Designed miniproteins, single chains, continued (6). Designs and how they scored, part 3

Each design is a single chain, and the fold is of that chain. pLDDT is the mean over its residues in the fold that is shown.

## One batch from the design tools (miniprotein)

Design m20076
Fold by ESMFold2-Fast:
Structure m20076 (fold): chain A 75 residues (1-75)
Amino acid sequence: MKEKLVKELIEAIEKGDSEKVSELWKELAKNGELDDKLLEELAKKLLEVRGRVDEDIDEVKEILKEIYKEVKELL
């Protein structure tokens, strides 16, 4: 399920579907499937979509990790 959810999340980010992004993010948090490798991949895709491919991927990954922890605590 992790691979399918990750693929759908990336696709939703690329399409700018904020509702679908929120839904899939909560599913990943609920399942505990968000690891360091996935955070790096998501950070890279987010920077690509924003057109800021030269921005620090590690910094964006840490921000996403913090958001994930907050979302997981709320579930």
Scores: mean pLDDT 65

Design m20078
Fold by ESMFold2-Fast:
Structure m20078 (fold): chain A 69 residues (1-69)
Amino acid sequence: GDAEAKRYLEEAKEYLEKGDVEKAGELIVRAYLLAQNPELLAYIEKAGRYLGEGDVEKALEYLEKALSL
């Protein structure tokens, strides 16, 4: 559910702050599969998209937006 998805997003943020983009990406995918709230899903999708493009700052921005819900 959304609570479990947010736990993975918190871990993803920690890994991304450490420079582990691969592990952060894996955790974002896990969060996406568990999330049910449409707004949460939209922010997770944006975080994953920006991370895939190499835009770490935008990925972190959308992770924080997701966690603030």
Scores: mean pLDDT 88

Design m20079
Fold by ESMFold2-Fast:
Structure m20079 (fold): chain A 59 residues (1-59)
Amino acid sequence: GVEARAVMPLPKTSPEELELREGDLVEILEEVDENYVLARSLATGEEGLVPKSTLEVLS
């Protein structure tokens, strides 16, 4: 998959969102729309929606 890093903390405000800390590594699984991806946290293995603007693509 495509690896990315959280450039800011992402608090979980809904059940469908992924909670992230700044610097957390994720795998992008699917692009949901122009603003959001479905990603998996490499630290926790949890999956959820993440705003594309909070991620820096590494590969």
Scores: mean pLDDT 82

Design m20080
Fold by ESMFold2-Fast:
Formats: C-alpha cells, sequence, structure tokens
Structure m20080 (fold): chain A 58 residues (1-58)
C-alpha cells in the first residue's frame, strides 16, 4: 500500500489502537513500497522499515 498509511498503522500499534498482526502487515507493506520506489531489494527495504520502527519504539 501507501508507505505513509503503513507507518501510521505502526504508530497506531505503538499507541495500542491496532493488533500486532496488523502492524506486522503494515511493516511488510511499507518495506514492499520502499523496495518498489527505490529499486532496492525487499530485504534491504525491510531492514530500513525495521530500523524506523525501532527508532519509533525508543
Amino acid sequence: GDPHKSLQTIKDYLEGKVSEEEAEKALKDYAEDLAKESGASFELALERAKKALEEMLK
């Protein structure tokens, strides 16, 4: 989907508004969109998405 919406879903998870399963799906969707837009591999995009989530959790 939309990377902005995916990040919003992850933020909602941190605020207790959505399930962990929904947040995991959003993380994968965000990584997929990053890979598509940047031409990077899905694995690289997923690592970037996980790092962004880690910073949001700190």
Scores: mean pLDDT 74

Design m20081
Fold by ESMFold2-Fast:
Structure m20081 (fold): chain A 59 residues (1-59)
Amino acid sequence: MKEKIQKAALDAIKKLGVDAPAEEARPIFLKYGIPKEVVDKALEQAKNIRELALALAAL
């Protein structure tokens, strides 16, 4: 799981930037096979991709 989250976060940052809205990264994290429930829970706490990556790493 952690390896998939890290790869998804790096891909999202590369494509969208760290300050992009967290919701824009949702399809990227789902593509890497992270469960919808995990991504949606992290999105409750995250405003941008940086915060989303940190929230997912804490789960």
Scores: mean pLDDT 79

Design m20082
Fold by ESMFold2-Fast:
Structure m20082 (fold): chain A 95 residues (1-95)
Amino acid sequence: SKAALEGGKNALKGGLEAIKGGGKKGISGGTAGVLGGSGGIFMAEVLKDALNGGLSALGGGKAALSGGEGAGSKEGIEGGKKGIEGGKKGIEEGK
């Protein structure tokens, strides 16, 4: 359960960082879109992927934290793994 809690905490951090990265790119893409380019649409997709990755990481981290206390250590570990994967993907897409 302690490993599941640590995994959840790391997944939560990854999700938050992915959301931050996506936000900046979304704003930049919106500006490009206003200037008549399709860059806004492309950056909106990057932001969407980063947000989805972040949400996945947050959900997985929350599940890991909840499942880590005595009853669902396996579910917590699986949630943490999914959260870490989601956050990692979101950070990569959000760069």
Scores: mean pLDDT 52

Design m20083
Fold by ESMFold2-Fast:
Structure m20083 (fold): chain A 93 residues (1-93)
Amino acid sequence: MEEIEELVEEVRRAVEEAKKRPPVPLSSEEVARAVGTVLLAVGLQLDYEEDKEIQELLEELIRLILEAMRLESPEAVEKGREAVLKIEELLRE
């Protein structure tokens, strides 16, 4: 649980840093990867629906990735993607 919380916090920090920088338009490939990442996170929520703490952390992570896309920050979007992939690995152990 602590490891997942740390990953979500890293994405939150990346989003806050993105707010201080001018937007950089996302490429079609970056948008597609971000959408795929959100779908993966939603799939994890469905697989772990009985674990409220994991559900709340994944919901926050999805919200942060969508905010990163809205802010047009490739760096924050990529940080979110890395976090979702690491969480998937942690939950499969």
Scores: mean pLDDT 83

Design m20084
Fold by ESMFold2-Fast:
Structure m20084 (fold): chain A 77 residues (1-77)
Amino acid sequence: MAAEVDRLAADLEATLASLRAQRAPAEVARAVGDAYLALLDERIARARAAGDAATAARLEAVRARFEARLAEVLAEL
């Protein structure tokens, strides 16, 4: 479970780095970001439904970090 969350966090950071490096339009970066935030919300809800508070907390931390990083990338585009 930890490895899956860590892999997801790494994939999210790689996606943000790619969007910034390619100078993607802000609208495209926002749409991609919103899709990933929705995915994270679904995974958090699933972890909570399963009673896995530790995984839910880790995913919530990943979501908060991703949301902050997405805002930084959008400000630089």
Scores: mean pLDDT 82

Design m20085
Fold by ESMFold2-Fast:
Structure m20085 (fold): chain A 84 residues (1-84)
Amino acid sequence: MFEELKKKAEEYLEKAEEYIEKARETGDIEEAEKAIEYAEKALELAREALKIAENLEEILEAIGLILRAIGLLLEAERLLEELK
């Protein structure tokens, strides 16, 4: 169901944001790696939501989740490179 994929993607986006914050505070590479993992999971779920979207509103919501996941993934990858 679209709503289930959306909610799960949002949960993983929140976790990615939390791990980015933790990595910045602690300088811990493992926290940055966790942020990447959660952002990747969110992106996968957002893409699946887009595939099952039945109307324009759902399509736009799924695209929004995809863009947010890509943004967090790029931020986490850049942070990981900085912490090396």
Scores: mean pLDDT 87

Design m20086
Fold by ESMFold2-Fast:
Structure m20086 (fold): chain A 94 residues (1-94)
Amino acid sequence: MLAEEARELGERAAAAEDAREGARLAAEGGGLAAEAAARGAASREEVVEAASAAARGARAALAKAETAEEAATAAAGAIAAAGAAFTAGGEGAK
């Protein structure tokens, strides 16, 4: 779900006229993934903390990104970090 969503957002970011606009779309994807992780595991503080950190990282990368590719990579990284948080928070976090 989230990984596919990030991939589609990355493709849209690459298609954007302006690299800044593409970067914004990628950052929004990362933020949405962090919110989804928090909602899916409300009782797991570890997941919420890691997802929030990933979202902040994606936005920081966005501020420095000059291309849609870099923005898409930042969003994918945020999604991966959120997934890793799920794993770190315990086995079977579904």
Scores: mean pLDDT 55

Design m20087
Fold by ESMFold2-Fast:
Structure m20087 (fold): chain A 55 residues (1-55)
Amino acid sequence: SELEELRKRLDEQVKTLRDFFEGKVSREEALKAMEEIKKLNVQIGKLSEEDKTVQ
């Protein structure tokens, strides 16, 4: 499902932030991951609301 794909992408971005705190990725990559997390959370929220309304 689309929700499943968005959740996997969210998990990947969170992992990028963890890698930044371990010094494995650049600050620029971490900032990009934060922006993607914000966008993914909005999309997941919208899809989650509509899915729960159908069920």
Scores: mean pLDDT 77

Design m20088
Fold by ESMFold2-Fast:
Structure m20088 (fold): chain A 59 residues (1-59)
Amino acid sequence: MRELSDEEKKEGFETIVEVNAEELTEKGYESVKKQIETEKDEENREILKKLIEKYEELK
């Protein structure tokens, strides 16, 4: 792709999410779940949601 596309941005975010999910502790997992409930920013909420999903897959 010549320019950053939605796919390229998504791949970058997925890599960051995957790394953070592997490092996430049980306390971190609970904190992120609570953060999702209070997060008003749609983009931030999506990132936090992906973190939780990846953490659950890795357990």
Scores: mean pLDDT 66

Design m20089
Fold by ESMFold2-Fast:
Structure m20089 (fold): chain A 78 residues (1-78)
Amino acid sequence: LYELLQRRIEEMRRRGYSDQQISDWLRELAKRLNMSVSQLFNYLRNPDSLSNEMRARIVRLVDGGPRGERLARELLEK
């Protein structure tokens, strides 16, 4: 999950997004997950702090394709 978020951030940087635009995207992601930006950043530093259900929600929002759905399903089956 952390690697998935980092790959999305790197992709945004390669597409010419500024640090502010990336920060705004992370704030919107946290809002959609019904959590604070601080809680999301705490998760990025301590991945074991979140439930598998919350990890699955993050995966689906960051990678909405078949890969994201498969990863979310695997997390929910654990």
Scores: mean pLDDT 71

Design m20090
Fold by ESMFold2-Fast:
Structure m20090 (fold): chain A 87 residues (1-87)
Amino acid sequence: MKLVVEITGKLSLEAVRKFAELVGKLEIENNVEISIRAPELSQEAKDILRSHGLEITDEKPDLTIPAEEIEEDPQKGVDKIKRFLGL
């Protein structure tokens, strides 16, 4: 299964690292492929996502998460992905 998650807005590099770690773990544990659509993220932030095995894509999103929710708590973003997947 391939899921495209869109992040709207900007994230700190700290929030990106934590989110990428949690999403990468979710992919491995549940045998799902997650691609991130994040037009407002910096190149450095996108490179952090890629370093954790996440593909950056311009494909139509299945799920949209506001950056502010991930910035507040990266686990909230991951929990939205889990709920969408029925996990």
Scores: mean pLDDT 86

Design m20091
Fold by ESMFold2-Fast:
Structure m20091 (fold): chain A 70 residues (1-70)
Amino acid sequence: MEGKLKAIDAAIKQYKKLGDEVGYYVALSRKYLLEGDFEKAKFYAEQALKIDPNNELARKILEEATEKLK
């Protein structure tokens, strides 16, 4: 578990440095989904989908986070 979170944190920093907004928001939503923060996971997945509506991973994370919030 710890190794996955460290890899995601490194990816988040890298995407932010490169200006990859979609990758940045997807990585954030994935991190919060793994931490059980479904409200933040949903928020960042929605931000990614505003930029790239066809992003399958962001759509999947949004669906899963929304289901967990019911």
Scores: mean pLDDT 80

Design m20092
Fold by ESMFold2-Fast:
Structure m20092 (fold): chain A 55 residues (1-55)
Amino acid sequence: DALERLETEGRKLGLSDESIKSKYSNLLRATYGVTSQEEIDRILNEILEQAKKAE
């Protein structure tokens, strides 16, 4: 699962939410073929929200 991997990697690296958005927006566009900014925002918001809720 791409979302699970992005969340785990971002948390392990201790990235800020701004850094996560910048880095993973580029990954989503280039690697996973996500072209819609709305879809990128949704994915990144899910990652950040799960990071806040998870221990």
Scores: mean pLDDT 64

Design m20093
Fold by ESMFold2-Fast:
Structure m20093 (fold): chain A 82 residues (1-82)
Amino acid sequence: MEELLELARKGTEYEEKGAAAAEAGDNEAAIEYYEKAKEIAEELARLAEEEARRTGSEEFRRIAEGARAAAEAAEKRIEELK
């Protein structure tokens, strides 16, 4: 669980940095930060899905769903900035 929480925090930090860069008009930096946020979200989703399969935990399933949604949101932001 601790590793998943750390990934979630890192993902949020990169999302915040991406949003700040986009707000400042630095699309190049924003894309880089959103790409990192997407990678982290995809990793979080994979790990949470694995834990949900092993434990049967609905909490891990919800974490995986949230992480997948975050990855999709980051991908859309990247596409809008390119």
Scores: mean pLDDT 84

Design m20094
Fold by ESMFold2-Fast:
Structure m20094 (fold): chain A 65 residues (1-65)
Amino acid sequence: MSLEEQREIAERLTASAQRLAAQVGVEVATAMLMRDSGLSRAIATKLVRGEPLSDAELAAIGAGM
C-alpha cells in the first residue's frame, strides 16, 4: 500500500473518529477505534484529535488493513 493510500485511509478514519467523538465522547470513541480497528491507543487518540500521523503510524494503519 502506498503512502498516499495510507494517508487517504488515515484522513477518512480521522473524519469518522471525530464524528464518533462528537456523538459518544473522545474517551469512548478512542476505545471503540482500538477495539474495532486494532489500533494502538496513541494512534486512536491522534485520529480522534485530528493530529497528524507519522509515516510509521500511517504504515501501521495500512498493515492492519
Scores: mean pLDDT 75

Design m20095
Fold by ESMFold2-Fast:
Structure m20095 (fold): chain A 94 residues (1-94)
Amino acid sequence: DAAHGGGAAGGGMGIAGAIGGAKAELVGDTAIVTSTGSEEGIRYIRAGAENAEKGGGAKAEIEGDTFTLTSSGHPGSRAGIRGGALGAKLGYES
């Protein structure tokens, strides 16, 4: 089964979570999601900035089975991911 990762990071108190065989870790303003157990894994996870404040944003990076989402900006900026792109591969950065 594909990983269904979901998480949010904001400032230095963000929260990250993962569902469906993915692990999430919050380090500062960076959320790292690693696929564990599924063959598609993290490839099906998408990222975006949610409730971004001025100067806030998000970057998403995929390397192997590791998805890194970095929130940037001030406390209160948010970055989030959504998992489970049904029948589609997320792909690498463009």
Scores: mean pLDDT 40

Design m20096
Fold by ESMFold2-Fast:
Structure m20096 (fold): chain A 80 residues (1-80)
Amino acid sequence: SEEVERFRKELEAAKTPQELLDIVRRWAERAVAEGNRPLLTDLAHLVLEYAREHKLPVDVVQEIARLIVDAFRELAAKEA
């Protein structure tokens, strides 16, 4: 999807861990706001694969995982 490709390009353009986390948060919040579980799932797979490929620090990976888990929980609450 074009949205997933835009997310990928934004991740690749991020220069700091904080910028990366801000990108993940904004896109996750957008997916939750739209009720778009397929988008959130694709974003989760892509950012975790990016973190693995780029060997991001453990603390950054843990914060990414927390943002994603929180987003899925919020989406589940919205779907209930």
Scores: mean pLDDT 87

Design m20097
Fold by ESMFold2-Fast:
Structure m20097 (fold): chain A 97 residues (1-97)
Amino acid sequence: ATKIILKGPLTKEEADEIVKKANAHPGISAEKVNDKTIQITAPLTEEEAKELVAELNKDPRIKAELVDKTTIIVEGDLTLEDALKILDLILDLLAKK
């Protein structure tokens, strides 16, 4: 499984919404690590993790890095809409069987 760590200027309410939405999907778990950090765990392969990082880095506001084979850190001017889009990208990758 891959850990996707979102670091951005999200409010507590926005972070709670993302965590709730992620946890509604079977096989995905999310938690608030601290007030500004969300961790999403998803059953992505190493290749899917690299694809996600490449897609996210197309937006110049966002910096995504694969720090090890199973951990992605996403930083930048993340809005709620950006975080929800990241979740949708994760779900799309899981559907690509």
Scores: mean pLDDT 82

Design m20098
Fold by ESMFold2-Fast:
Structure m20098 (fold): chain A 66 residues (1-66)
Amino acid sequence: MEIEIVREADGSGLSEEEKQKLLEKMVAEARLEGLKLIKELREKNPDLEPKVKVVVKVGDEEVVLE
């Protein structure tokens, strides 16, 4: 079972440093959400092997974690 978490922000009006900080924050928050979802799914069905894919976009920058 694969779960995809997608988070997007336009990044308009942000400096490169602010975009990087926002990207790092959004990645950290999405990863935490993914871990919570894995825990909840395993509690409902322990035979599940859930996988989480995180995609975070800020303006033209994209991070993909599997």
Scores: mean pLDDT 78

Design m20099
Fold by ESMFold2-Fast:
Structure m20099 (fold): chain A 114 residues (1-114)
Amino acid sequence: SHMEKENLELAKRYRELADQHIAEGEKAAKDGDGETFKEHLTRAAQAYRNYAIALAKVDPEKGEAELARLGDEMLQRVKEWEKKYPNVKDAAEEARRAIARAGYQALDYIEKLK
């Protein structure tokens, strides 16, 4: 359907946006810039939430599965950066909270689609 195609295109755009902010976050972590790191990871978390919701509007089970998979991937990357770049440790804790919050918000929305 047109709505299915629209939501899949929207999901693709949000996934690209999340990946871009993750890459910028890693760059900020390497530079020891905790504030910029936190900003990009917060934006990545928001894009990840919107990606999962857009997918779930087409297929709720697929949206939920991708939410879990990407959430785990983002949390793992943040843990790796926290270990490798001590100067962003406090910002990494806030980033993990933002990712968890985005995940819970997306999951609440997806459950209402079932």
Scores: mean pLDDT 89

Design m20100
Fold by ESMFold2-Fast:
Structure m20100 (fold): chain A 66 residues (1-66)
Amino acid sequence: SMVEERVREAFELERKGRKAAEEGDREKAIEYYEEARRVLESLAPEFPGAPAAVEELREKIREVEE
């Protein structure tokens, strides 16, 4: 389904963000995490896991911004 495809896209973006953060690329990490967050927020009504995943991404963004 389109929802399942978008959820997969969001988690792929999160993985790219995590790798960028590990490599010290703060700007890319924030960009990937923000993209993943926006995708998951748009899916919140259809994906029960979205609120928890969004909160986790917000925490990751905050950590990278520090």
Scores: mean pLDDT 82

Design m20101
Fold by ESMFold2-Fast:
Structure m20101 (fold): chain A 82 residues (1-82)
Amino acid sequence: SAEVRARAERAVRAAREGAELYKAGKAAGDATKFAAGALTAIGGVLEAALLVKRHPGSAAAEAALAEAQAYAAEAGVKVTPP
């Protein structure tokens, strides 16, 4: 559905932007930035995981979870699956 696609896109964007903010904050020694980046990236991954749980078999949701997890992992943000 259009709503699932929109939520998937927002989840991936949050994970990507959060991961970048986390990396920037870590490089600068800015605790506020890396904390905000980590929380934003985690939020993106959890939103994508929730989409997969609520819409089993959705290719868009599954792709979003994989992509969001990849952004978090590349940046070094640990997200424990529920």
Scores: mean pLDDT 85

Design m20102
Fold by ESMFold2-Fast:
Structure m20102 (fold): chain A 56 residues (1-56)
Amino acid sequence: MESPEETEREARRGALRAGLSEEQAERLGKIAGDLTRKTGLDSTRAGAGAAVRLGL
């Protein structure tokens, strides 16, 4: 299982590759990392949850 730190980095990288701004990618990464820390979600599911929370 990925650590919250790994999830944050992967979600941020994915967002940047998808064309989101650095600010949006940073917010997405932080939310995704927090989701993994609290719920144990992998980076893919945590990233998707973070995107929903940001209205993406």
Scores: mean pLDDT 79

Design m20103
Fold by ESMFold2-Fast:
Order: sequence, then C-alpha cells, then structure tokens
Structure m20103 (fold): chain A 116 residues (1-116)
Amino acid sequence: MITLTESGGGTFPEGGSVTLSSKISGDTSGIFIVGWFRQRPGEPERLVAELTRAGFTSYAPEIAGRATISYDAEKNTLYLNLNDLRREDTAVYRSYAFDLGTGKVYWGEGVELTVV
C-alpha cells in the first residue's frame, strides 16, 4: 500500500516562503504522476501543481512563477516550494500520487498553510 505523509505546514508571513513536503512510502515503482491540490476556505479543491515521471511540470495560474514542484527519488519525497506568499495561499494542501500500473490515485491527508 502506498502512503503519503505530509509536513511543512503552519503559519507564515505574507511575502515569505514555505516548502511543503510529502514522503511517499511503499512500492513507488508504478508512480507516474505526483502533485498537489489545495482547498481554500469556502472553495472546492483544485489542482495547483503537477510533475510527471518524464519531468514535465504544470502549475495553476494563481501560483505560476511563485511555485516549484520537485521530487527527490533518493528520499521518495515530493516538494512544493511557494515563494512571495499571499494571504490567498491560505489553504489545506493535499499531495497525490498516480500509479499508472493500477490506475489508482493515492492521497495524503492534507497539511494546513496559513499566511498572515
């Protein structure tokens, strides 16, 4: 079974930066796509960043130019770095991993980011 364990949330100043992390445990050999969703208060959950095994990245317009998604294969850890933090970045951020071999998507439980 694949599990995603998230960290790096908390309260951060506007204009600052944060790195959210997701440790992926279990058999990662079939993982082809990893990414981050966020849910802002009162809004639906939205895909904000995605990384494929081939190294292609995509970002939602709200964070494009302020965000970097990366994956450390030696640590099996997915990262989302956000800079120039805005109050609108206040959300629950949830990581996911797509296993191409099974067609299954695995989800973290979410980590809360508050920008003040």
Scores: mean pLDDT 88

Design m20104
Fold by ESMFold2-Fast:
Structure m20104 (fold): chain A 57 residues (1-57)
Amino acid sequence: MAEMEEQIEFAEAVRLYYEGRISEAEVEARFGPETTERIRRLLAAAELGREAARAAG
């Protein structure tokens, strides 16, 4: 059985950080270093996606 609460918490942290509502330090303080590391990986993937979208637009 998957931990749905952890999944929701992760998604919320990503959203808030992207919207500039919280800093990386705040994410780590609220959600822990594991969650912060995962967000960093998503940001790297998003940067590649932004580059592809930029070429298309």
Scores: mean pLDDT 70

Design m20105
Fold by ESMFold2-Fast:
Structure m20105 (fold): chain A 71 residues (1-71)
Amino acid sequence: SAEEAYLEGLKLYKEGKLEQAVEKFRKAIEEDPKFVNAYANLAVVLYQLGKDEEAREYIQKAEEIIKELKE
């Protein structure tokens, strides 16, 4: 499930396995494209990997999802 992939991503992130955490957060987004927390945590890990442009893209996607849910 999206939640299982997300939790595995958090575990990998805490273990310092940043690239593996990215893969799990991407899987969570693939299973639930509106999973805002997965976009936010993916962006955090991408910033730590120095992938600032990609991180900003995922933050923008999270902001659009939040905006659509509030409208």
Scores: mean pLDDT 85

Design m20106
Fold by ESMFold2-Fast:
Structure m20106 (fold): chain A 65 residues (1-65)
Amino acid sequence: SSEISEALGEAEKLIRQGKYDEARKLLKEVAKKYGLSDSVADNALTLLRLGLGGQALELMKQALK
């Protein structure tokens, strides 16, 4: 989904600014909208913090089934 990709890009920008709580909240809201668990959002945040944005996107896409 383009919305998931856009949310990951915005979360990555927030992480670069040190706004981790705001990035986490954004990812959890997007995850909830698509019926994904909070753990998927938390794992995506961890991958983004490690600079693994492509893996974060793949994780969220695979979780959609």
Scores: mean pLDDT 84

Design m20107
Fold by ESMFold2-Fast:
Structure m20107 (fold): chain A 67 residues (1-67)
Amino acid sequence: GAMEIRKKILELIGEILRLIGEIFDLELELEKVKDTDPEKVEELKEEIERLKEEMERLMEEMRSLPE
């Protein structure tokens, strides 16, 4: 029913917002270490890209749900 769909949409929105926050925090950390720790820069870039891919997957799942 519509209630189950709404619950799933809210769950996906919540996870997407959490990932956006995590990406933002990692980008702030990247700015802090970009000139001092090249190994950390590479680790942060890999994690940011992983989270962006996860976010896109969740967004695609949300787009596939009925209105």
Scores: mean pLDDT 82

Design m20108
Fold by ESMFold2-Fast:
Structure m20108 (fold): chain A 74 residues (1-74)
Amino acid sequence: MKVAPTVRISEEALEEIVKILQDESLSDEEKIEKITEILKKEGVPEEVAREVAEFFVSMGAEVARAMYEKLKAA
């Protein structure tokens, strides 16, 4: 998979994103900002990273966790 135009996120980054989504002390805006920075570190363009972060926050930690478990099982 050397030339896929899709977002590639490491297992470590996905775990960190799930932890951020589960953190009740953070506002939705703070979660978006932190997830965006993690995705940028993984090489995702800022505009795409922000959209993906907003999607994760809107779906919530439960959906993000389910996606992570499914990807790990595949």
Scores: mean pLDDT 70

Design m20109
Fold by ESMFold2-Fast:
Structure m20109 (fold): chain A 80 residues (1-80)
Amino acid sequence: SEELEKLKRELRELLERARRLIAQGDYDGAMKVLDEADKVALELERLAFKEKRKFPEGVLLGAEIGVLRMYLYIKKREEE
């Protein structure tokens, strides 16, 4: 659906914004953006389920959020 594709674009834009914040050293800002990404990912999963569509990209995008969170925890720990 067009709505599903819009939510996918929003999620990808949030992930790109998180990466930019990480590159700038704004780890707290990046974490907040990843919290927003989690909300969009949940809405994507709900919409895909409602439309009875398989959404394998959801697994990959969720994994990307998790990897970025782990990277931020490691980076914050190294710079403390």
Scores: mean pLDDT 79

Design m20110
Fold by ESMFold2-Fast:
Structure m20110 (fold): chain A 74 residues (1-74)
Amino acid sequence: MTPEGMKQVEEGVEETIELLKELFEKYDKLLTEPDEEKQEKEIEEYAKRAGLTKEQVEELLKKVKEKVKKLQAE
């Protein structure tokens, strides 16, 4: 479990993740980009701007994409 003493860091990370999810939803063009190569380059640049690793952005994109897919199915 996440250490209680790390709450300050955890809050910052959670806020960043939530903002990133909102930005991905707002920029549906990035989420629906059919060109995988172009999408990957944009993810790398976005990760640099957000202060995250590429892997973290890819996982967030995956979660957002999955959530969007569920919303479209509903």
Scores: mean pLDDT 61

Design m20111
Fold by ESMFold2-Fast:
Structure m20111 (fold): chain A 68 residues (1-68)
Amino acid sequence: MSEEAKKLLEEAIEAIKKKDEKKAREYLGKVYELVPELAPLLKKALDALKNGDYKKAIELLEEAKKKI
């Protein structure tokens, strides 16, 4: 379970680097279902994406990977 969530977080980071916000949001939704404890970090990352702050979104997802 945690390894699958970690893979999805890495896929989300890659999608953000490609500016594919739809794909990034899809991966983050799957992470939320697998690890609800990450919801606060995932919400902050989604807010950063909404504001176009891709660097902050990536930092928050890297932080989420450390918590898994």
Scores: mean pLDDT 82

Design m20112
Fold by ESMFold2-Fast:
Structure m20112 (fold): chain A 103 residues (1-103)
Amino acid sequence: SEEKARMEALRILDEALQKVYEKQGRPEEAEMARIEEYSLPNDEPLTPEQKEKLERIRKAVEELLESDIPFDEKVATLQRARDAVARGNLDEALKILEEGAKK
């Protein structure tokens, strides 16, 4: 379920990018924020550790979205976190999100 955890993290980040663009009044970019590469959930369940890590990512994303940092910095932070997830490094993605929200 490592692949499933990675795909769920990508989904979380892509949904966050959509929300950031939507809030900024950029609905076209929100619509285009990479929603097409997700398949149906695989049959392998997430481990408790993976669920906990994904919950931490969701919370870090929520804190970033609620922060007063500029729109461009939110987008850049989410994109860097997405790149880390694409490389299979959820821990790096979480760090990027947490540090981004503190700015």
Scores: mean pLDDT 76

